# Ledger of designs, part 8: designed miniproteins, single chains, continued (2)

Each design is a single chain, and the fold is of that chain. pLDDT is the mean over its residues in the fold that is shown.

## One batch from the design tools (miniprotein)

Design m4248
Fold by ESMFold2-Fast:
Structure m4248 (fold): chain A 74 residues (1-74)
Amino acid sequence: MTKPITITVRLRAGSGPATATLTSPNGEVTTMTVQPGEERVSVTTVDATLSDVDSKLSVTTTGDGTTDVSYGEG
């Protein structure tokens, strides 16, 4: 059974700009970009199984940044 899964993505830039691309288990693609020293947080809720999140959730980071991803049943 699917449940509401809350996905939180935090992107923080270092000395240069950074971009994060999130692909949700349902195939939706979201991008966020931050300037040096900035931070952005994206919170998304999707109806999925935890198994689908584990296998289909994808996050890629480019540039001088770090991305923290967490998810759980809402």
Scores: mean pLDDT 79

Design m4249
Fold by ESMFold2-Fast:
Structure m4249 (fold): chain A 73 residues (1-73)
Amino acid sequence: MSPEQLRQQTELSVRLISLSVQKTIAIKQGAPASVLRQLDIQILSVAAQENRLAGQEQSAEENEKRREELLAS
């Protein structure tokens, strides 16, 4: 991994943690399904980007497929 890839991976990991915390709070606060869906779409998008940087193409494709399924629903 290049230093630039490590920096990008760190930024994506921090974003994933922040989104996961936001989702946990939203669930505890009884947020509408639409809000939870929007958070899931963002989480899947960031997770797919992180997986690609790590060379985990199959995991990235699976996360993008799940994101598309949520967008179609």
Scores: mean pLDDT 83

Design m4250
Fold by ESMFold2-Fast:
Structure m4250 (fold): chain A 99 residues (1-99)
Amino acid sequence: SDLKNLAFQLLNQVTTELLDLVRRLPDMSPSEQVAGVKKWGGLALEALDTLYKNNVPDVVIIEVVMHLISMLQEMKALSSDNPDVVATLDAIIKDILAK
């Protein structure tokens, strides 16, 4: 098995879930938006844990992390009207970078 293929499969799954969340955000209350972002952040952290447990090379994990951080920063820009969502996204970014 190619560990790089595992990494990009998980990145694609996490990205698909994020895009679905972004499309649903306008129909969600502010509290539901925060809950949705927290749930997605948990899934992203679990995906990263899976990569570490499968001994995926650091260079590949760094590439996945950079893509996740880029998407989260774009979501922060789109969510500037909701400070609780922005704070939640900042916490997720910090948690991802701490791994």
Scores: mean pLDDT 82

Design m4251
Fold by ESMFold2-Fast:
Structure m4251 (fold): chain A 65 residues (1-65)
Amino acid sequence: SSTLEEINRLVKELQELEKRLADLNKQIAAETDQSTVDRLLAQKKAVESQIQALKDRIEELLASM
């Protein structure tokens, strides 16, 4: 179904964002420049918001099946 295809695409996108979040956390832990840390934290917040939106959408689609 088109819904299952959409869920599969969103799950793949979610996995890529979770990998990016893990990479950002590693970069933040290794970074000594505060200005760079602040930029990375802003990027982390944006990625966390995208992850939550994708999780909510996946849950909505699964509930509609």
Scores: mean pLDDT 89

Design m4252
Fold by ESMFold2-Fast:
Structure m4252 (fold): chain A 99 residues (1-99)
Amino acid sequence: MEAERREELERRIAEYLAKIEELLGPLIRKARELAAAEKGYTTTEEIKALSEEERKEVEATRERLLRMYAELEAAYEESLERALRLAEEELRRVEEEVA
């Protein structure tokens, strides 16, 4: 019945999303943890003790990590949208075949 086909499509979407999360999830979480940890450093005497060169390197690394996080998050959303579009196209094709 149609319920089995819908369950298969939902399973395929879930597998696709799970694969993306398995690949990108740890990287996104690590980027968030690093960003959170650095917020602690900006208010500590440890940062104040750094040389100008070391401080600039820390700031450059922070900006790079934040950009990487934004890129990973955007890629994750794009992958989700693409998976949904493929599912919608497949459903429309099935509706036309059953008609």
Scores: mean pLDDT 57

Design m4253
Fold by ESMFold2-Fast:
Structure m4253 (fold): chain A 107 residues (1-107)
Amino acid sequence: ASKEATEEIAEAAKEAGKIPGVKAEAEGDTLTVELPDTPVGIASAEAMAKGLNKIPGIKAEAEGNTVTIGMADDAAKTLSDEEQTAGARAAAGGVLAGAEAAAEATG
């Protein structure tokens, strides 16, 4: 991932971690978001992963209430640094919106 894409992911983790009931960690170009351990949190994780996978160069997977988001393995070969950064920014926005909605629905 570009340096800018990695920075967008790190900022998304920091902001998502401020949401009550949400845990978020950034590691390189990978963002892991843990939503509330409720039926709503699990459903929100699945919906979030499906939505994020529609973003070019983004790979997202849901496992229970946890969503793992990263750059697709071929993103650096198929997308410019600017496109990778735009994808990471879009994914960050989607994560923040989805995490906030899941937390509100659970609390």
Scores: mean pLDDT 77

Design m4254
Fold by ESMFold2-Fast:
Formats: sequence, structure tokens, C-alpha cells
Structure m4254 (fold): chain A 68 residues (1-68)
Amino acid sequence: SMDEILEELKEELKKKMEEAKSEEEMNQIGVEIHRKAEELKLSEEQINELMRLWLTLAHKKAQEKAAA
């Protein structure tokens, strides 16, 4: 189902964002996940949910870097 695909992409996004070492890598991951979601024909709402998760994870990484 599309919901199962969404959850799989969310888990992939979380793993890749945890491994990301730079803002450039995080941006590249965001572009890749957005492209995959569009190719898999996820709804606009589901794509927006993925991109909100990406933004949240990117913000968390930025805060962790500022604290170090």
C-alpha cells in the first residue's frame, strides 16, 4: 500500500539523515527522497509529510552541531 511505502521511505530518511556528515549531504538526501516519493506516485500530502520529517531532522542536526 502507499502507506507502507511512506513508512519505508520515512525509515530510509531517518537512517540516511543520522549518517549525514554535512548540510550538503542532508540536502542531497532530501532531494533523493522527494524524487523517490514522486516516482512512486505518493500523494502530495504524503510527500509533504516526508519533507516535514526531513526538515525536522535537518533542524535537529543543526542544533546538535551548534551545541558541539
Scores: mean pLDDT 83

Design m4255
Fold by ESMFold2-Fast:
Structure m4255 (fold): chain A 100 residues (1-100)
Amino acid sequence: SRKEKLLKAIETLIKAFELLKEKFKETDPNLAKGFEQMIEDLKKIAEELEKDPSEENLERALAAVRSAIDIIEQIIEKYNIEDKEILELLEEAKKLAEEL
């Protein structure tokens, strides 16, 4: 379902942000804090969507997924990230988002 794909995309993006947070925690602590905030925001969106799959919550979740994908792509390009796990998580999230 659309709800299940959105929840899977959010879970995948949270994993990508957790890896980015660990990668940057020593070299750029402010960027790592930014990723932690994004993780918390995505968790709240997922919780609200699980409780109530309303059109508003589905649209909010989709917007958050698309925004998170864009942010991760920009970070990958800016910092020349070659971490296979991060790249694979981004591609999984993008494939899920294309079906939404």
Scores: mean pLDDT 90

Design m4256
Fold by ESMFold2-Fast:
Structure m4256 (fold): chain A 94 residues (1-94)
Amino acid sequence: SREEYLKEFEKLLDELVEKGVIEESDKPVLLKLLEVVLEEYPEALKQPVEHVLRKLLLKFGGVVVDENFEVIELSLEEIVELRNNFKLEDLLIP
């Protein structure tokens, strides 16, 4: 359900703060972004929460993480290139 998906997403955000991947202040921003994504692309609920979170981190936070949510160190130019080539529809692809 949407409610369960949001709770799993919030739990992952807490884990990312604990790991130092994001700041506590980033949590409400990412939650708001997920809300917008779910309203515009309800098919995102069919994707694992981890996949959507990783793509939101790249698109809006400029942070690239692996499958274990460990930060991948990239240059600012590489991050900008990835963000410029990112489409909203990519949130729906694993």
Scores: mean pLDDT 74

Design m4257
Fold by ESMFold2-Fast:
Structure m4257 (fold): chain A 86 residues (1-86)
Amino acid sequence: DEEIKKLVEEAVEAARAGDYKKALEYLKKALDLIKKKYPDAVAQVSSREQAAALYRKDPSKDAQAAAQAIGLEDQIALLEKQIAAQ
């Protein structure tokens, strides 16, 4: 998905520039977009292990979206912790 990819790339650029608040905003927008486009896939997966199991059964766009959502949630949590430490 071009929009999700663009938001993630913008977040990476912001983080590289030291603008962690802007990076966080882009990551949250990307996560919201995934949840809107693939709500059923995201709702069925609460952990990286469940996402991996789903992907092994059927490596579909839904399984990829669920894995990406979990990854973004992890990155958002880490970035929020870094901002709080500043």
Scores: mean pLDDT 73

Design m4258
Fold by ESMFold2-Fast:
Structure m4258 (fold): chain A 94 residues (1-94)
Amino acid sequence: MEEKEKAANLVVAAHVLAVAASWYFEQGNREEARQAAYDAIGALEKANELVGGSPEVKKILDELRALIDAGELTPEKLRELVHEASKAIEKAME
């Protein structure tokens, strides 16, 4: 139960970080946007560890990292992939 609560809190943190990253992208603050996006990935990785390590979540997070490294990440795509990873983590908490 406590691990699921910690995972849920990390998922919330990832959504907040994705919103912050989107705002930084819109303001042209590319470095802050990139850092917030990496922090969101880190939060989701920790949540995934707490729920037993879903391969589906890992695949989504690997895709997010690849997009950041290629300079192809958009605010919309970041929010979509964070949302998909969050759903997969929630399913794993069941």
Scores: mean pLDDT 84

Design m4259
Fold by ESMFold2-Fast:
Structure m4259 (fold): chain A 69 residues (1-69)
Amino acid sequence: MSREEAVEELKRILIEKAGFSEEKAEHAIRTILEDPSRTVAEVAVHELSKLLSPEDVEEVRRLLELLLS
């Protein structure tokens, strides 16, 4: 999976599963990718675990690992 495909898939999950607007999803992804410490990514996964199924949380973790590698 390319970086662009991973961003698009993450955006899809945030919009369709977590109820984010397109603008909110894009802003969240940019904020995560701007943090070299990965702290924002860890916080985002924790917050999304309250909204998403365990299966969708696993997919988000996989996509973030790919994007931050």
Scores: mean pLDDT 81

Design m4260
Fold by ESMFold2-Fast:
Structure m4260 (fold): chain A 70 residues (1-70)
Amino acid sequence: MTRTQVQIFAGFYKIAAEAERFVIERLERRRETASPEMQARLDRMIALNREARRLLEERYRELERQYESM
């Protein structure tokens, strides 16, 4: 993989992780006014989106380390 390709892919994963952050914030805000049944569903959705964000951030950090080692 070239340095340019690593930069492009790193940028992609960074943007995707940031998008997940906004989704999580919106779900957390919705949870504050939700019924107990909806809170349970929102808690599951928040957990799934937090895991997705973590995986995207890990991939971004891996690509950043690859770029620095080139």
Scores: mean pLDDT 84

Design m4261
Fold by ESMFold2-Fast:
Structure m4261 (fold): chain A 83 residues (1-83)
Amino acid sequence: GTESTVFTSRDPEEAARAAGQFMADGAEQVTVVALGKDGKVLDTRTFQGLSPEEVEQRVLDFGTEILKRDPDATLKVIGVKDA
């Protein structure tokens, strides 16, 4: 079956660490959804085939840029792996 794990934070560094950890734990895909204060999707990025360190850096860059544009945004990190 497919397992998903979710982590939510307003801190890009926490979101980045969670994304890297999901990849290290065997996630085949990590998706980061940036949500506005009203729950509106501002942007989304999906990462696949990258190392945990590469995913952590990419998510840090993405989350930092989102929070510069939308400082009240929340980052939802979704890791997906086969069970």
Scores: mean pLDDT 86

Design m4262
Fold by ESMFold2-Fast:
Structure m4262 (fold): chain A 66 residues (1-66)
Amino acid sequence: GMELDAAVKAGAEVGGNGYTATGTRIALELMKQGYSLEEAAEKAGELTGISPSTALLGAEKALELL
């Protein structure tokens, strides 16, 4: 699989901006803490201000690459 930083960057490309990378990284970290993908995306959106749908898409793509 891909290294975490590279996977986060590639996943965030679906959102088209660097702000999405921060949300994607936070969502993946929350999933490591036991949150579901949907819960992690919602919380990452709250913490960063991006839409939960964007965080979810970024995290899904990053997980495919890990």
Scores: mean pLDDT 74

Design m4263
Fold by ESMFold2-Fast:
Structure m4263 (fold): chain A 87 residues (1-87)
Amino acid sequence: MEALKTAKEVVEELSKEYPDVKFTLRSMSDLDAILNGLGGGSGHIVIRDLDTGETVVVDGSDKEKLREAITELIDKGHKNIEVTAIY
């Protein structure tokens, strides 16, 4: 899954840059994502702060936008970030 590969690579890189931020990496089907209220659909990555519920959806092939979306959340003080790749 390209979305999962992209999510793994970005989370590994950002975990080294931001050791105080908790990252949770998940993958699930589009149906399971709908049932969990994530949205986005197949091939997308959903970024959610687990403490606030703030959510951002990015294309699963866009490594740069994923990195930017996560770093914007970190810059706002979000420290408990879930990254979910949807297949």
Scores: mean pLDDT 81

Design m4264
Fold by ESMFold2-Fast:
Structure m4264 (fold): chain A 87 residues (1-87)
Amino acid sequence: MNPELEELLRRALELAERLGAPELKREIEILYTAAELANAYDIGIEALRRAIRLLEEGRVEEALELVRRTHELIGQGKYEEARELVA
């Protein structure tokens, strides 16, 4: 358990809920699970920070694409590409 990743997960889910984005909530949960299973906490933290900023700007589609692409890269073992994406 990483306390920073857990806090960012909670904040991202709250924002997705307020914006009425159920697909984004699901993708955020998938990202969290992927980061936990791969011990890719650095990637998960940066991806959620980026997603939160996009959601605060109302950029839901961009947040969804970022979150989805990030967990797809983690699932493929492409950790360096995932780090560059969220940098």
Scores: mean pLDDT 88

Design m4265
Fold by ESMFold2-Fast:
Structure m4265 (fold): chain A 74 residues (1-74)
Amino acid sequence: SKEYERKFQEGLDHIAKGDFKKAAESFIEAAKDPNATKEQKAESLLLAGDSYYQAGDFEKAEKLYEEAKKLLKE
């Protein structure tokens, strides 16, 4: 989906700028795309988790890792 790809790329652009909180938000929005595959949603949630971890928000990172793991278990 074009919207997934756009939001995912926005997340990567924010990582390149060191704006990890905005990166996480963009990856979460990518994961909300109804046309994204389970694998794409899980990948975006993992990158959102990594981004929150880099931002020092470990609780949000852990929650996102758990959500990604849950998707991959289906």
Scores: mean pLDDT 88

Design m4266
Fold by ESMFold2-Fast:
Structure m4266 (fold): chain A 58 residues (1-58)
Amino acid sequence: LEKVADRIVKRNPLITKEEALKMIKEAIDKYGKPKSVEELRKIPGVTEEDAKLILEEL
């Protein structure tokens, strides 16, 4: 998760690492084990590659 947060912050400097981690955690809590990359991409700052990394950690 931290690697994904660092990547989001690097691509989107308007978002802090703390905010990125919170968004990722909230998505996991809300969707459980997401089956769709599209749902994770709805989180601001999450790219398709970042969504795949989150799914890989689940």
Scores: mean pLDDT 67

Design m4267
Fold by ESMFold2-Fast:
Structure m4267 (fold): chain A 65 residues (1-65)
Amino acid sequence: SHMEELENKIKELQEKADYLEQMRDAAVESAKKAGLSDETIERIKAALDQKVEEYRKEIEKLKNL
């Protein structure tokens, strides 16, 4: 069923977004331990936040089909 395939794709994207959100704090902590600058840490946060937003937008797009 096309609806089941769509639901599975939405679930996959939700899991990817949730994983990145959970890993955000770990990535920041890892960067701090590696001695990266505050500017670099902020760029890492921004890149992860952007990727989560891209997944969330794709989910919204699929839900509106």
Scores: mean pLDDT 84

Design m4268
Fold by ESMFold2-Fast:
Structure m4268 (fold): chain A 92 residues (1-92)
Amino acid sequence: MSKEELIAELLKGIDELTRLILQNADLFPLSKAIGYVLRLIGMELDIELNREKIPKSKLLAAIAGVKAAIAGLKAGDVEAFEAGFEAMYNAL
């Protein structure tokens, strides 16, 4: 995949994850749910500002993390969601 395709996939994943957190906000303390959404907004801004500077390896790691976080939320597994979210966040 091209770097542009990886960025598009990551941004799509961040959008889906944001929507899922809001739809499942009852799984979290309110402050944690808000914290995750704010971190996703910050990450999207960083990706937009640094599109050309992010290595493909970091994009692939972040995509793996976002997919794991999405799968965790869909399963109602908060621990799996948190592990995937931190893997995504720490990859960038």
Scores: mean pLDDT 87

Design m4269
Fold by ESMFold2-Fast:
Structure m4269 (fold): chain A 55 residues (1-55)
Amino acid sequence: IAMLTQEENDVFAKQLGLTKKHALAIQKYLIENNKEVVTEEDIEEAKKLVEKSEE
């Protein structure tokens, strides 16, 4: 499974307007879904799931 580096995670969080906590949660979601390649659709879906989980 391809995981983001610390630098990539920081850039990813900034690009999506997310906190580092949300970015880490999204990374975990990708790992659990056995995603080798991160797509924008996967990121959008994970982002929404994380936000709903924290309501």
Scores: mean pLDDT 64

Design m4270
Fold by ESMFold2-Fast:
Structure m4270 (fold): chain A 99 residues (1-99)
Amino acid sequence: MELAEGLTEEHKELLEKYKKELEELAKKSSEEEVLVEKARKIVELKAKVEGMPEELTKELKEITEEAARLEASGELTEEQIKEIEKRIKEILEKFEKLK
């Protein structure tokens, strides 16, 4: 919901496209596939809105996709959640120190 704030018309169209694609995917794909695709699209949208560098966006996507797969399989432990949060924090700190 907060992601809609400050979006340009182009970003709003991209968000609507992503919602529609996820709804179609949910009708014919596993829960794991839907969660992974949703995670990927959220990271891509945030990266485009915030102007995140491609290398950091790629790292964030990979971590978020792995988290989504573990969640879907029921293998996501508290230790894995802490490690994922730590890795995400490190990437966000790198983005804040962009220069």
Scores: mean pLDDT 70

Design m4271
Fold by ESMFold2-Fast:
Structure m4271 (fold): chain A 71 residues (1-71)
Amino acid sequence: ISPEWQRALATLPPEWAAVFRGLLLQAEAATDPEEKAKLLERAVEILGLASAALAFPEWTEEMQAEIEKIA
């Protein structure tokens, strides 16, 4: 995992960081470029949702469920 992705992981809550890390590891292991791209897209979506949730203290159960669905 790159230093940039390691820094992103450090900003996430532990539960979301674990999901994000899992997707990055799957992307690194992927041999199909299309599969790798899809996994990276999911990782970016999780990072975006997590950043939005951290900016809004009132984030809902729905935001947490969306992160789990993307994983």
Scores: mean pLDDT 68

Design m4272
Fold by ESMFold2-Fast:
Structure m4272 (fold): chain A 85 residues (1-85)
Amino acid sequence: MEEKLKKFEELVKKADELARKGGDYLRQGDYKKATELLRKAADYVDQAIQTVKDADLPEDVKQKLIKLLTQARDVALAYADKVAA
């Protein structure tokens, strides 16, 4: 249980760090680096979703967290796809 919580926190932290760097590169017009970082951030969010699914949490809490994380991932991927085009 403690290991799963720590893994979740590390994955969310990595996703946040990559998303911030991706945003900074977008502001600088470096779309290639921005796209790479945003896609990596989305991958860490997807790993966090899997950690939530495997966690010993109430089903309603799991569903709410999965929905929020899925929305965050989809937004990151949409921005990555838009700037990659």
Scores: mean pLDDT 80

Design m4273
Fold by ESMFold2-Fast:
Structure m4273 (fold): chain A 84 residues (1-84)
Amino acid sequence: MEEIRRLAKKLGISEETIREALEILKEVVDEETARRHLLAILRSIEAHQERHGPLSEEEVNELLLKQARVVRNSYLDRQRRERE
């Protein structure tokens, strides 16, 4: 959690957005796995900014929530396929 908060602050992501992203991920995975996915998404955003230049605070917050939903939907799609 401390690393997530540090990276979020560096990237201009609000604590509220971090909490919302964790809740989205916790719909499909346990809290520890959700934190790992969130950290991976934050690291991906950091790498993107280092390569392509900084995103606005609004863009970064929206991107994090979008990526959290993509991960959640990927788990839901996998669960559906495993039932087939």
Scores: mean pLDDT 81

Design m4274
Fold by ESMFold2-Fast:
Structure m4274 (fold): chain A 97 residues (1-97)
Amino acid sequence: SREEALAYLMSLLDKNGDGVATREEARAFLRGLLSPLTPLSDEEIDALIDEADEDGDGVLDADELLRLLRALTAFMKKRNLGLAESLESLVELLESP
């Protein structure tokens, strides 16, 4: 389910088991994911996190983490990265009735 997928993703970021991811954990995750594909500036990574962290409290819950993944997908699509099309197709498949 989406809840199980989000819980799994949260477990990858939330190394302390407190149920939220810090901005620092989100930065480390994005760098690890994207460094093999494309170099990113700290400003670009922080912009993705800022889009997800709607209330600016410096932590990401499960809903904000989903927003981060959507922002990441849009970013990768805009930069014409090969994985963006695959991720978009997977999301569309999961959202089809």
Scores: mean pLDDT 68

Design m4275
Fold by ESMFold2-Fast:
Structure m4275 (fold): chain A 114 residues (1-114)
Amino acid sequence: GTVTKEEFEKAFEEILKKYDVDGDGTLNLPELKVFIAELLNLDITSQETIDLAEKFLEKADKDGDGTINYEELFALFDRDGDGTITKEELRAVFEELGYKLTDEQIDAVLEKLK
């Protein structure tokens, strides 16, 4: 399965409505930890969640303001720029961040983003 940019934006907006307490349309580090934990079904206090959230922020936060938007996150996953996220792209991004996704986690992420 694949996730389109429109499906990703919609999923990101639903997560923002739940966790973005200031309504600025971006995720800060605490909100990103919740996003990663929910996306991967991880404990929010786990070292994996903390490490992933920090690495996503470092890769996406180009201006150092401590926040990321959906376009920055989508660009991290859409490696070939075709406007879709594949299972292979998801796996590759997380492997580059030092985390190996299980097949169950990849399927759960794709379902969350549809």
Scores: mean pLDDT 73

Design m4276
Fold by ESMFold2-Fast:
Structure m4276 (fold): chain A 71 residues (1-71)
Amino acid sequence: MSEPVQLPDHAALGLLEREARDLGYPDAVVTAGPGGHAVVTTPRPLPEEVRARLERLARLLGLSGVRFRVA
């Protein structure tokens, strides 16, 4: 393995997952994505307000952004 890339630690991913659950989405799963992104997977699409909140939090945690997926 070469130079380490900044990746979301379990703490950063855990904070995003807690935020999603606190906003009423207990089925949200947050995982590490490519390029320093977090991936939020939900059974249904998240409202834009929730997506914006999670993207804002991700930036504060030093992540490149958030990708949203529907399972």
Scores: mean pLDDT 75

Design m4277
Fold by ESMFold2-Fast:
Structure m4277 (fold): chain A 81 residues (1-81)
Amino acid sequence: SAMIDELEALIAELKASDDPVLQEIAELGERLLEALRAGDRAAVLEVRRQLMEIMDAHSEDREAVRAIMGLLILVDELLRA
């Protein structure tokens, strides 16, 4: 899936960052990808909730907000498919 490939690419980019917040987002992104591959909707929704909490806690961090929004957009598209 092109959307799964895009999700993997975004996670890899975040993992390459020296920013601890972006690395935390990457770890949640990896959990999202694992849950999506397993078809575990409950796990997907829980990780999505955690991403929204990080976004709220770091609302001033433009890079973190963009990363989380990117992950959520891709996940929402995958859940609608």
Scores: mean pLDDT 84

Design m4278
Fold by ESMFold2-Fast:
Structure m4278 (fold): chain A 90 residues (1-90)
Amino acid sequence: DALKKKTREALEELIRIAKKNKAEEVVKAAERVLENLDDVEKLKKAVADLAEATVIAINSLSDEDAKKLYEAAKRAVEAADALIDALEKE
């Protein structure tokens, strides 16, 4: 599925950026989204948890690193939301 592939790629990029910035809670939350791509209820919760972890992590970073992390997280959340929308139309 193209949406699953896009979501996985966005999450892998987010994990790379989060690891570089030692944002461990963002890494854990993103990995949880990856684990739940086939479970709509768990995926929705994991995406919400990822958004929360990202907001918390951003407050501890420089403006430049915060912007990079935010943009990567936004791409991952948007891809996951598109996947959720497609799964719920069935």
Scores: mean pLDDT 86

Design m4279
Fold by ESMFold2-Fast:
Structure m4279 (fold): chain A 107 residues (1-107)
Amino acid sequence: DPIEEAKKLVEEGKYAEALKLALEIFSRDPYNDEAIDLVLEILEKYGDNPEVLKAVKEFLDKNINRFAFALLSHPRAGEYTVRIYKIAEKYPELKKILDEAAKKSVL
């Protein structure tokens, strides 16, 4: 199970690698609640970590439309979007990355 591998990476302190894997899983399967919950948990706890910030930027620069489609297709899209905004309020550098990615989105 790819999500179990992502959780193992978190246990090993490999937060950036765990985040990349969880983002990829969620973007391919928008109904995988465990994947988006893990993404948000990593960002809530480690959103000021330079490797996590780099991972988010690199992923969104390549995959913003796929990620946005997955997020907006989710039944709980509004709840997850609010949670992302709260995370962005907590971490200014992460907010900058998210704002720049949103400008490139066609959705």
Scores: mean pLDDT 84

Design m4280
Fold by ESMFold2-Fast:
Structure m4280 (fold): chain A 101 residues (1-101)
Amino acid sequence: KEEEARKLGEEHVARIEARIAQLVDDPETRARLVATVRNGVDYVIQLALEEGVELAEKAARAIVNGIRDLASRHVSPQVADEVTAAVREELDELVEGLKKL
């Protein structure tokens, strides 16, 4: 289950990274957003495996809020909203996938 959860996380991070690359032109901001997402996904997976999916779901929401705050400082409001929506959709799918493991 741990190896399957990590593989699932990597697939969602790759999809988020691809979406951020389409939306965010500044390479430094892009790298910071991707790093924040990767660290957040690792934390969500750890919580799901150790504590349960309910805490992982709460952590995913907190990560989405952190991404929104970071993006809002560096990109336009429209781009920040699009990045935030993409991260939220992928993290919601990750949590649903983790519930099945």
Scores: mean pLDDT 87

Design m4281
Fold by ESMFold2-Fast:
Structure m4281 (fold): chain A 83 residues (1-83)
Amino acid sequence: SEVEEEAKKLEAKANTKLAVAAAARAILEAGAYADRLAGKSEEEVEALRRENERAAAEVEREAKEEAEKLKKEAEEKKAEAEA
């Protein structure tokens, strides 16, 4: 069914958005680790860590909202196929 295939594609898109957000967090965490190795002060490293956490949380929030919309659309498509 085309509707079932569309639902599967929407679920895949949702999962991809979540994976990209997780990768972005990992990159920010790697950056914070590099800053520590570069000899920044403890206060500077903590400030950067807090900034990175805010940035990562924002990206993850947006990705979750988009993923939820896509998953809801996929569920609606599945319901239509069953009706």
Scores: mean pLDDT 80

